# Designs tried in a protein design run: designed miniproteins, single chains, continued (3). Part 26

Each design is a single chain, and the fold is of that chain. pLDDT is the mean over its residues in the fold that is shown.

## One batch from the design tools (miniprotein)

Design m8927
Fold by ESMFold2-Fast:
Structure m8927 (fold): chain A 66 residues (1-66)
Amino acid sequence: LSPEMLREADLAMVRMGLSIAKTNPVTNLEEDIKLLTKYRELAKKLGDDDLAAELDKLLDEVKSKQ
């Protein structure tokens, strides 16, 4: 597969994880923070600044609940 197709597949995975996190109630703050942090790092590594910003916003909201 082309590098572009692999990048889009990885981004789709991150977007799915973000959607799940937004729609489900937080049951474990520590684990949710770890997962969202990994997704944020992956989005930044793949160069999707908009996705990284959405993840940063959600991560800040989750952290504020501690």
Scores: mean pLDDT 76

Design m8928
Fold by ESMFold2-Fast:
Structure m8928 (fold): chain A 68 residues (1-68)
Amino acid sequence: SIADEIEALVEVARNEPLSVFLERLREAARRLGLPVGVLGEAVFIALRNPDMSPEEALALAKALHEAL
């Protein structure tokens, strides 16, 4: 699910070098059919808000990109 992919990417962002995170992010965005920027934003929203669901983080990332 998209939620599981966001949770996995949050763990990569916490524990791995940025280069590894970026490769995983690109692969996940391609599989999910999402813009890399939207998925990346969702991951960082989730990382900064551990009590927020991945679905809510993704909704906020989409809203941010629609507002820009």
Scores: mean pLDDT 85

Design m8929
Fold by ESMFold2-Fast:
Structure m8929 (fold): chain A 87 residues (1-87)
Amino acid sequence: IDRKTREVYLDGKLLGTLPSDESILVYERIKGMKPGESVTFGAGDVVPLPPGTEAQIIKQAVDDLQSIGVPVSGTVGDNKVTVTVTG
């Protein structure tokens, strides 16, 4: 991924562009993970965020990754988001 252009590449082909720094950070965390692996993001894991907004912002980042074809899903619980690689 190029942080300046926000472009995501898979096998040398452009998948799309990520709209937020949070989506880039989530992608960088998961890009080496295998199908079925999960990681949980909580407060302070991605960026310093206002209290009570962490889950919403991280879930939006997961939705943005899905929109460009990254095979991930996100589940929200207790102000945390569990991100699972699906394929």
Scores: mean pLDDT 68

Design m8930
Fold by ESMFold2-Fast:
Structure m8930 (fold): chain A 60 residues (1-60)
Amino acid sequence: SSALEEKIKELEREKEELRRRAEELRERGAKGDFEAEVEAGVLEIEVGVLEIEIKRLKEK
């Protein structure tokens, strides 16, 4: 595989890990953990940024 393919795979793995963490934190936030709710929001933004970067790399 090319270096580009390896980078895309790495970013997709990071995205999935962050998404899972955000889900866990969102569940904690729903139970009244405000810090977890805020952290989940931050991780959701990071997931969105990675999605844009992955799409950008795939279009090149």
Scores: mean pLDDT 85

Design m8931
Fold by ESMFold2-Fast:
Structure m8931 (fold): chain A 67 residues (1-67)
Amino acid sequence: GEFQKEILKLIGEILRLIGDIIELEQELKKTTDPEKKKELEKKIEELEKKIEELLKKIDELEKKNGK
């Protein structure tokens, strides 16, 4: 029960972050201001790092569950 809930929660967080990255990439593509581009690139990098952390948590949970 708990394992399934934790995995689904982490997957849901990853999907939200992917959606945020797609929106930021679209904004970056439309942005002409160099300073704003740097801000958007940093935000994308931060979200990518969060996805990596969540993927590691999923891997750790799978290892604990013996699958």
Scores: mean pLDDT 83

Design m8932
Fold by ESMFold2-Fast:
Structure m8932 (fold): chain A 73 residues (1-73)
Amino acid sequence: SEAEEHIRLAEEHLKLGEEAFRRGDLESARRHYELAEEHLARAGEALFAAGQPPSPELVRLSRRVREGLERLA
């Protein structure tokens, strides 16, 4: 589904952001976390349009992205 595709892309960007953070590339880490957040927003929109609540996976990934962004603040 559209939501599943966006969730997968968000997870990939989260991983890339975590890798960038580990190597000290804070600008790349922020960009990847922001892209993950955008994909999670689109996944949420697709679920809402389908009359479905946010999935546990969407909620979990949103938390992890928020934590990553908070570490960069």
Scores: mean pLDDT 90

Design m8933
Fold by ESMFold2-Fast:
Structure m8933 (fold): chain A 58 residues (1-58)
Amino acid sequence: ELYRAVMPVPKLSEDELELRVGDLVEVLEEVDENHVLARSLTTGETGLVPKSALEPVA
């Protein structure tokens, strides 16, 4: 499902995905209640993203 970043997400670790406000991501799987594994449609990179940084586009 397609989501949009509502806040900047800094890359603080090698497993995280860096996002800018407005970046679109495809959620690949849920890692835990607060994090998802997502792919950036801007860069094609995958990584962990906090769910609080994302909103559904639908």
Scores: mean pLDDT 79

Design m8934
Fold by ESMFold2-Fast:
Structure m8934 (fold): chain A 62 residues (1-62)
Amino acid sequence: SSLIEQLQRSSDLLQQSYQNNLNSSEQKLKEGDLASAQTLLDGSRNMQQQYDQFQQQAQQLQ
């Protein structure tokens, strides 16, 4: 199977989850809920690292 296609699908799903968590964390920061914001930001950071990894792999494979 095409590894590029698998990476693209995985990246798309991660991007959707990442955007949702980012939006939620930004909202919590604006509300002054720093504890919840930190938890969400930590999750978003993990997702960003995974996404970057998939993107780098896709770039190498083209």
Scores: mean pLDDT 80

Design m8935
Fold by ESMFold2-Fast:
Structure m8935 (fold): chain A 57 residues (1-57)
Amino acid sequence: SLEDMAEAYEKAGLDYLKKGNRELAAQYFRMAADYYEKLGNKEKAEHYRKLAEEAAS
């Protein structure tokens, strides 16, 4: 489901962030944000979009 995909990408982003791979973390947070946006969860979409920007910086 779209929800399962959003959660999977969220988890992957967090896992890569813990490993210090900020570039990959940013990529997966962007994917999570896109899926949360498709689900109509604007709050989580904005949250993960922000985390992606911070990780990419």
Scores: mean pLDDT 87

Design m8936
Fold by ESMFold2-Fast:
Structure m8936 (fold): chain A 64 residues (1-64)
Amino acid sequence: MLGVAELKSLPKATELVAEKEAGLKIGDKLEILEEVDENRVRARSLKTGEEVVLPKESLEVLEE
């Protein structure tokens, strides 16, 4: 685990993996697992346990 982050914005429709597959909402906490690329991370929802790839800009890091 790289840290814990809060979902601060919902991805746009083209990035709906978070909403559709993980059931994520703004304010949900996620465990950051790894950096996928310069703009995205793989994270696990602490609410559902589902893994999802999210833009870094959609997350606010709470714990490093």
Scores: mean pLDDT 68

Design m8937
Fold by ESMFold2-Fast:
Structure m8937 (fold): chain A 93 residues (1-93)
Amino acid sequence: LSPQGLADLRASLPRTIEAARALIEEAEKYLKSGTKEDLIKAHRTAVAALITAVGAEYMARLTGDKPALAEAQELRDRAIELSNKIDEKLKEM
């Protein structure tokens, strides 16, 4: 990566992690509601959270940001677990 590319990734990484966390919290809110419409919203939001967390993990690896890498991995795992819970509830409806 170019020096500018690395600087851009370092600047974007905290915002990407925050976005992943916000999406997880939104998906958890929809899951807690438990309506079919909200479970569909939860599913879409959880998938977005997973993609965002995986992106943050990749950015953290490229920039060598070990604390951000650990945080992104935790958010990825939370998004996977949340997606599985939503899928189980959707299958039971």
Scores: mean pLDDT 88

Design m8938
Fold by ESMFold2-Fast:
Structure m8938 (fold): chain A 78 residues (1-78)
Amino acid sequence: MEPLTEEEREKLREEAAKDPEAVTRAARDLIEMAKKALEAGKKEEAKSLAENALELAKIAGAPEELIEEAKKVKEEAE
């Protein structure tokens, strides 16, 4: 998974303004996908998923625990 494009980030900011819970759920889903990729030995995929999850969590203003979990998965993927 590639990093989010600027156009995708703009769309996510709009979605987060309308429904921050939906964007927070998307971030959680990406973290779970990143954990599964890490367990499968797909470190590059896990890192990309975790980076995207971190971006979504920040845009949505998600709980610090979710942001920390995304950071931890990213570090484990390196």
Scores: mean pLDDT 78

Design m8940
Fold by ESMFold2-Fast:
Structure m8940 (fold): chain A 80 residues (1-80)
Amino acid sequence: SEVLEKLKELYGKMVNAYEEKDLEGFIKAAEEMIKILKEYDPEIAKELEKLLEDFKAGKISPEEALEKVEELLQKFADKL
């Protein structure tokens, strides 16, 4: 799936931003994933929006955010 490959590329950008301590890049990659998911799976997009909100509020670590994003992408892939 072309859309799944784009989402995986954005996840890779989040991982790279995390390793480089680039908070802006981490958030930007997550926001781009949300834009794509809003078109293809609005329910998973809502879950990712809530996850990003919790991350920005300091309720979850960047490591936990990455794990949860990976889970959401797998959930999306399982529907394809």
Scores: mean pLDDT 88

Design m8941
Fold by ESMFold2-Fast:
Structure m8941 (fold): chain A 89 residues (1-89)
Amino acid sequence: KGLENAIKELEKKIEEDPKDAEAYAKLAGIYVLLEKYEEAIKYAEKALELDPENSEAYKALALAYHLLGDEEKSKEYLKKAEELERKQE
């Protein structure tokens, strides 16, 4: 139920601001929790189109690829997320 409410709130944010990269990244994370990995990847990619430094989107990609069994991509995206978090103000 909490995830459903979070999705609805994020969808509203995207409707009001379709350039909200953070909202797309958060949706990607929620779709990973719902085991909808293809949807998670699409939303994370959209977040990165809007903000290529969005560490949350890279974390969602890393986790989605890990759960899909692609450990090489998972490690690559996790390294990008960690690097960005260290350099963000």
Scores: mean pLDDT 83

Design m8942
Fold by ESMFold2-Fast:
Structure m8942 (fold): chain A 67 residues (1-67)
Amino acid sequence: SMEDEKARKLLEEARKKLDELVAQGASFDEIRSVVIEAARKAADELTPEQVERFLRELGRYVQEKLA
């Protein structure tokens, strides 16, 4: 659906930005601010159910990258 496509696009955008920050050796504060901004955008643009999935997937990605 259009809504599912938007959720996927926001997640891909967040992952790409996090990958760039990790590659640059960005600080924890910088990574945290990007995660917070991504969560805010998701909350503004997606349904509650899509936000839940978005946050779960983003959280898992962050855990995998910063483990």
Scores: mean pLDDT 81

Design m8943
Fold by ESMFold2-Fast:
Structure m8943 (fold): chain A 117 residues (1-117)
Amino acid sequence: MKKGYLAALPSPEQAERARRLVAGIDELLDKYPLENADELAEGFARLFSEIVGLTPEQVEAVRDAVRRIMELAAKNKNKESARFALRTLAQALVSRPDLTPEEIERLTAIMEEIVKK
């Protein structure tokens, strides 16, 4: 609601990519149960690759991240924490498409702790 905040926001192009990723994440989570971790991991890795333009190494890191988040969310019956974690990963990749696989792995470890709570 306060326009003065816009000076700290991402570019319009980054904001649009983030919106597309969030919409795709919500669609995939609504289409597949959390127990379908492999299908969700493939769907999200493809979605992030197509919208952000990830390298093959980044795609593998994202696929592993999503699978781990989905498996943990299914065990804990916490789909909203999974949604939050995936949206956080999407925002990080839109803001920094040059994130290394090692940085993606570190972010994944932080998100797993959030999903456990």
Scores: mean pLDDT 75

Design m8944
Fold by ESMFold2-Fast:
Structure m8944 (fold): chain A 102 residues (1-102)
Amino acid sequence: KEAIAAYKEALKLNPNDAKAWNNLALAYQNLKQFDEAIKVYEEAIKLDPNNAVIWNNLGVFYQNLKQYGKAILAYQRAIELNPNDAKAWNNLGIAYENNKDY
């Protein structure tokens, strides 16, 4: 909880810091507060909906929860915003292979 408070203060100073948003979401995930982690990504996207890094990080978050369908949608958005992101393309492929509906 102390780390979460520190990350929230950092984000007040720089709300477009994708690394700080990711660290805050990971801190909530480590506490198994997954709804709070999702809310962190939703707020990040509202502040900068064209930030491909935030969309890719949201995809990784859903993939770690084995919610591959939601991960695919997030990775697709990241690629639409930055088609040269090789990591997002690779992550999309992995999510498709693990999604039982494909």
Scores: mean pLDDT 80

Design m8945
Fold by ESMFold2-Fast:
Structure m8945 (fold): chain A 81 residues (1-81)
Amino acid sequence: SAEKEELIKKAEELGKKAGELYHQGKYQEAGDLFKEAAEYYEKAGRLDFAAHMYEEAAVAYEKAGDLEKAKEAREKAQKLK
């Protein structure tokens, strides 16, 4: 549906921006955007892509020293099919 395509496009844009922030060493901001991208993929029913984005968020949060958010993101990734 058009709605799912819009959600996927938003997730892709957020994931790309998160990657750019990660490259710049802005790990907390990168983690937040990877998490947001994961939530959009999840809404679109793209659970494999959502899991991958949650794993990327966990790595970014670990590099930021935000161990609680890293744990939450990793748990989200593990619960997806």
Scores: mean pLDDT 91

Design m8946
Fold by ESMFold2-Fast:
Structure m8946 (fold): chain A 86 residues (1-86)
Amino acid sequence: MTVVIVLIGASTGQRMAALAMAVDIELAGGTLESKVEGDTTTLTVRGATEEQVERAKEMARGLEKSGATVEIREEGDTLTITIRGE
């Protein structure tokens, strides 16, 4: 499964949490692509397990409790998590 994490105006802590999740999937045999443009960071991770997908959703919900605006969308084999810092 592919996990796409989009960070917009995110804090350093929010970016570090997302990057740690992406790197964990890469170290488990997935592939990571990172794109940074202004205040937007997009992390695309391929080869995520079902457990890693659930951990990504939990991370996103945790960030929402910290004041971020979070949107989670699942389409086919792709999970997209959009995190907007406030």
Scores: mean pLDDT 80

Design m8947
Fold by ESMFold2-Fast:
Structure m8947 (fold): chain A 95 residues (1-95)
Amino acid sequence: MSMKEKLEKMKEELERMRERLRELLARETDPALRARLEAAIADVERAIEMLEKALEKGSMSPVEEATLAILIAGALFEANLVMRQQGEEEFEAEF
């Protein structure tokens, strides 16, 4: 697999994650969880910008790869936290 193909696939995955985070934000009413989702969306958008620059350059430095990994991990953590809190709220409402 070429580096370009790998970066393009990663960008497509991040774009799908961004859309899912936006869907979570659209239905979330808790201000604290909304703030976390907005932060996660910002991190994903920054990761997409880094991938676009890497695609244009045809390369990514180890520092850029590490930064990208941190941004993705942070966004996944925030998304999972919000999904868990929404599930807990639904469970409590059913009680």
Scores: mean pLDDT 75

Design m8949
Fold by ESMFold2-Fast:
Structure m8949 (fold): chain A 67 residues (1-67)
Amino acid sequence: SVSEKELEVEVRESLALMILAIAKISGEATDEDIKFVEEALKFAREQGDEESVARLEEALKELKELK
C-alpha cells in the first residue's frame, strides 16, 4: 500500500514533467496542464515526498510562465 503510493507519486511526477516538456516545445500551457501538475503536487505533499514536491513546484512555476 505504501509502496503503491510511492509509485503513484513517481508516475504522476513523470507525467507532470512530460506535460512541462510538451508545453515548452509548443510555447503554451493549458489550464488542464496546470491542473494536472497542481494535483500531482498536492498528492506528493500528502505522501511527504519532499524531493518530488520540490521538482513539481519548479515544474508548476515554469508551466505558469508559459500561460
Scores: mean pLDDT 86

Design m8950
Fold by ESMFold2-Fast:
Structure m8950 (fold): chain A 95 residues (1-95)
Amino acid sequence: MEEKIKKINELTKKLIDLIVEHSEDPQEAARLIFALNIETSALIYAAEKGDKETAEREKKAINDLMDEFAERYPEYKEEIQKLKDELNKLIDEML
């Protein structure tokens, strides 16, 4: 479990780095970064407590945020999708 949490945090950092590097709107970038951090923290907390229902809801919220970023920056859609797939696999393995 601890190693999966570490990997989730590493993948979230890669997504944040993409937002920081490529976003032209600092307010929208800040919103997405804060939302990703909040939802990821909530997901980890729910998974550690065995709250599968909350963890699945947070998984959906994270995926929705990643899709929102991909829609704004379609040139990074494939890279975002790869990170999304890796993140979802780790979440499913934690649940």
Scores: mean pLDDT 83

Design m8951
Fold by ESMFold2-Fast:
Structure m8951 (fold): chain A 64 residues (1-64)
Amino acid sequence: LEAEIAELRALLAGLDHRLAVLDAAIADPGFSEEQKAALAAERARLEAARAALRAELARLEAAL
């Protein structure tokens, strides 16, 4: 249980980092509209993954 919680926290930290990188890229005026649309789609995918992992983390923490 504690090992699974630690693993999920590490995965969430990785997703938070990737989302921060994508946010910076989307804000960059040097990227084309097509590139920004692709980045926004990737961001939405990672946001959904983060929400799912947060829900799983909450479930495991409730079992402690």
Scores: mean pLDDT 83

Design m8952
Fold by ESMFold2-Fast:
Parts: structure tokens; sequence; C-alpha cells
Structure m8952 (fold): chain A 82 residues (1-82)
């Protein structure tokens, strides 16, 4: 449910952007797993309420499409900025 009158989305956007960057770095170092992406997507869905985009990120991770999963995390961050 939308919460009118606060900017929790601005701090949430920065948190999700930092998570997306950390995951991209883990991928570059060969330490990223599909399970890590799934766990992060579930956490983002619980904490930030962007459940539909988080579910798409989870689906991409389950398919082994790490690029698409990371793109959905960036999209969640952009939606949280609005």
Amino acid sequence: EPIPGGNPTKDGAKTVEAIARALAEARARGRLTAQSLIDVAETIAEEFGKKELAEEAKRAAEAGDFDTALEYFKRIAEELKK
C-alpha cells in the first residue's frame, strides 16, 4: 500500500542501487549464484513492496539470466526514486 507523506523510497532506492552494484561486482568475480539473486529479490519484495518487479528478477535468476535479474533490480531502484 502506498504511504503518502514520507520519502522512504529515496533511501530504499539507494539501498537497492548499492545491492545491484554489489551483485554485479560479485558476478564479475565469479561469486554470484542464482540463489543469491533469488534471496535478494525476496528480501526486496518484503522490504520495499515492489513485489511484481522483484518476482520478475527472481524469475530471471531462476532461468540463469543474471543480466536480466540485475536490470530488474535497477528498475526497482528507479521506481523507488519516484
Scores: mean pLDDT 75

Design m8953
Fold by ESMFold2-Fast:
Structure m8953 (fold): chain A 77 residues (1-77)
Amino acid sequence: SLEEALKRAEEAAKKGDGEEALKAAMEALKSAKDKQAILSLIGGILRAIGHLLEGKNEEAAKAAVEGLKKGLEREKS
């Protein structure tokens, strides 16, 4: 679920693990149904990938978490 993916991404972010946070966001994309939630997740995923390519694991984790939070908000709205 999106809630489980968010918890996983937040735990990864606490450890500075951008790759694990990105993986959680990508798994959440499979369960998202709302188009705006999907777009928010994709935006977060793309920003996380960009940060990882620059070696910025903490920024990548934050981007994945933000995408998940926005996605979850849209699914509940």
Scores: mean pLDDT 83

Design m8954
Fold by ESMFold2-Fast:
Structure m8954 (fold): chain A 81 residues (1-81)
Amino acid sequence: SSRLQEIIAYYEKLLAFDPENAMAWMELGEAYFELGELEKAREYYEKAVEILEKEKSTSEENEKLLERAKENLERVEKALE
């Protein structure tokens, strides 16, 4: 999909500037999951979880984002089985 490729290009550029942006890693993971690139989706969700775990309990927004990242990671791991 043209839309998914545009989303990927946008967040890859954003992450080149801000590699600690957990939301951007999650959006890349979701885009690659939609493309069926499950191993890349897992890698990007793992990166989002790693970043958010370092900042665990600093904000309610980060806690919700971490929960979402873990749910997405579990979903992709299940899809790989």
Scores: mean pLDDT 82

Design m8955
Fold by ESMFold2-Fast:
Structure m8955 (fold): chain A 72 residues (1-72)
Amino acid sequence: SEIEKLKEEAEELLRKAEEYAKAGDFETANQYLKKAQEIIEKIKELGDEETAKELEERLNRISKLGVEVALK
């Protein structure tokens, strides 16, 4: 389904964002987070709020990782 493809794409973008954030490359990490957020919004528009919420929680965890490193 379209939602399954979008979920897989968002998960891949979130994995890359986390990898770059852990490496200290927050500029690249933020680019991947932004693309993931665009895909998550599309999933919401298609009516799968549960999947979108799960992906948003992962995005928020990765975003906070960048903030923690920036404050250290």
Scores: mean pLDDT 81

Design m8956
Fold by ESMFold2-Fast:
Structure m8956 (fold): chain A 115 residues (1-115)
Amino acid sequence: EEGERLAELAEEYAKKGDVDTAINLARQALALGHYEAAIRAAESAIKADPTNAGAYLVLGRAYEKLGDYEKAIEWYEKAISINPNNKIAWRNLADAYEKLGETEKAEEYRKKAES
């Protein structure tokens, strides 16, 4: 219920061009454990502004929390392609690869987060 409300509000703000508020609502849903709602909210933000790295980072985190590490990696890589200086995105990418058992890639990307 609360998750659905956050997703609906994010969709409304994104349609009005307030992408930052939509992303903040997606982060709130994520923090409260409403992962599907966080995905919907972040998708609304991406539809309004596909160049905003923050929305892709929320998508990656939500999919990671749902155990979909392959999708998490895809969205973290998208966030990094837009903002390669985001150390959090590099760290999250490394963690997702580690969950898939790709330890060598995880170590490589963890070093990127430290540089």
Scores: mean pLDDT 87

Design m8957
Fold by ESMFold2-Fast:
Structure m8957 (fold): chain A 66 residues (1-66)
Amino acid sequence: TPAEAEAELGRIRDEALARIRAARTPEELDAVLAETEARLATLPAEAAADGEAALAALRLEVELAR
């Protein structure tokens, strides 16, 4: 359901943010971003716009953590 897709998006985002904060190397940051992008791509089409927005925000967090 859309609500389940939104909840999964929230979990993916929160896990990615925690991993970004814990990252010690640029390679770890790149791995988090790549894995998160792959996970977001598995979400239903109804969550696609929210997923794109979340990915854009996470890319910014990665740049700030570098």
Scores: mean pLDDT 80

Design m8958
Fold by ESMFold2-Fast:
Structure m8958 (fold): chain A 86 residues (1-86)
Amino acid sequence: MTVVLELKGANATQFTGVALLGIGYELDGYPVEIEIKGDTLTVTIKDADEEVINEWLALAESYKAKGAEVTIKEEGDTLTITITTG
């Protein structure tokens, strides 16, 4: 399936960490798209297996535990995780 992570309002360290995680998947051969628009970082990973999905869900849960707002939507073959910090 396709996993989309949207990170909003995060600081430079958090943006860099999530972007580097996305780049890591691209280097491992996954189709990855990384986009920055304003204060939002979007990482899209195609052909995601259960391990990829679980890693991104664990990242979202970590942000939620630190007080971020997390929204998860499943639409067909796409899982969208939105993390809003602030």
Scores: mean pLDDT 83

Design m8959
Fold by ESMFold2-Fast:
Structure m8959 (fold): chain A 97 residues (1-97)
Amino acid sequence: GETERAAEGGAEAARAGARAAAEGNAAGAAGGAIGATGGALGAALYGRRAGKPEEGRRAAERAAEGARRAGEEEGTEAAREAGELAARGARAMGEAT
């Protein structure tokens, strides 16, 4: 559904951001964090609109965990930092909505 697609989009943005960070592309890493945050927000909002806010919050948390893992999988310190930044943004959106 829409909630899961939004969360998947956020996780995909986080993976792209982690790769950009590993390549020294700070703008790409920032874009990944923004995309992950937006995806998580979308997931949370779609969950609320569907009358299932807890499902939206769980989807946002999955996006955050995906972002953290993407940074770890790239194996560089810059990628891990980018993944943690994206994860914090995604988690904040799940908690705020």
Scores: mean pLDDT 83

Design m8960
Fold by ESMFold2-Fast:
Structure m8960 (fold): chain A 97 residues (1-97)
Amino acid sequence: SITVTNLSVPEEVKVGQDVTVSATVTGDENAFVRVYYRNLTTNEPRKLVGTQLVKPGESFSVTIKNIKKEGTYEFTVEAGPNVFNPVDSVSKTTKVV
């Protein structure tokens, strides 16, 4: 099994500041982690911003730059045994002002 835990995103950032997304992957196998974001205010489709192979019990981080538009952004972390078959998915939001 693969589980994403401790997903962390900032609650609020200013336009032009970086957003760092971090989480821990737990389980008994290596996980392919994909990080997505989208602007919920404009209802835009999600964009892939990072892919990383993570070992059991390890933490990872992805820094998203160039968020130049205000809004509520959703960051989603998917993890699975390969990039096409996520078995766990968790999301949090950040307000960009």
Scores: mean pLDDT 85

Design m8961
Fold by ESMFold2-Fast:
Structure m8961 (fold): chain A 82 residues (1-82)
Amino acid sequence: VEDAYEEVKAFLKERNDEEGIKLVDKLYENRTVEAEIELGTFAAFIEIIRTLDKLYPDPEAAKRIYDTLIEEFKKVAEELLK
């Protein structure tokens, strides 16, 4: 879980997403199974998209997928923090 947390936080820092970082910090602090699964899932998707972008460089498609992934993650994170 620590590795997933660090990877997600680093990814959001690269994108200057301060609200995303705040949500990730809150999820990690909650220490629930659901939060751990969400962080791990998000980290896994980031790795998949990075691999795809490396193999089939399409920065526009990659950006759109990342933006969608971040939006969905934030929705789930906000639900888990209620």
Scores: mean pLDDT 76

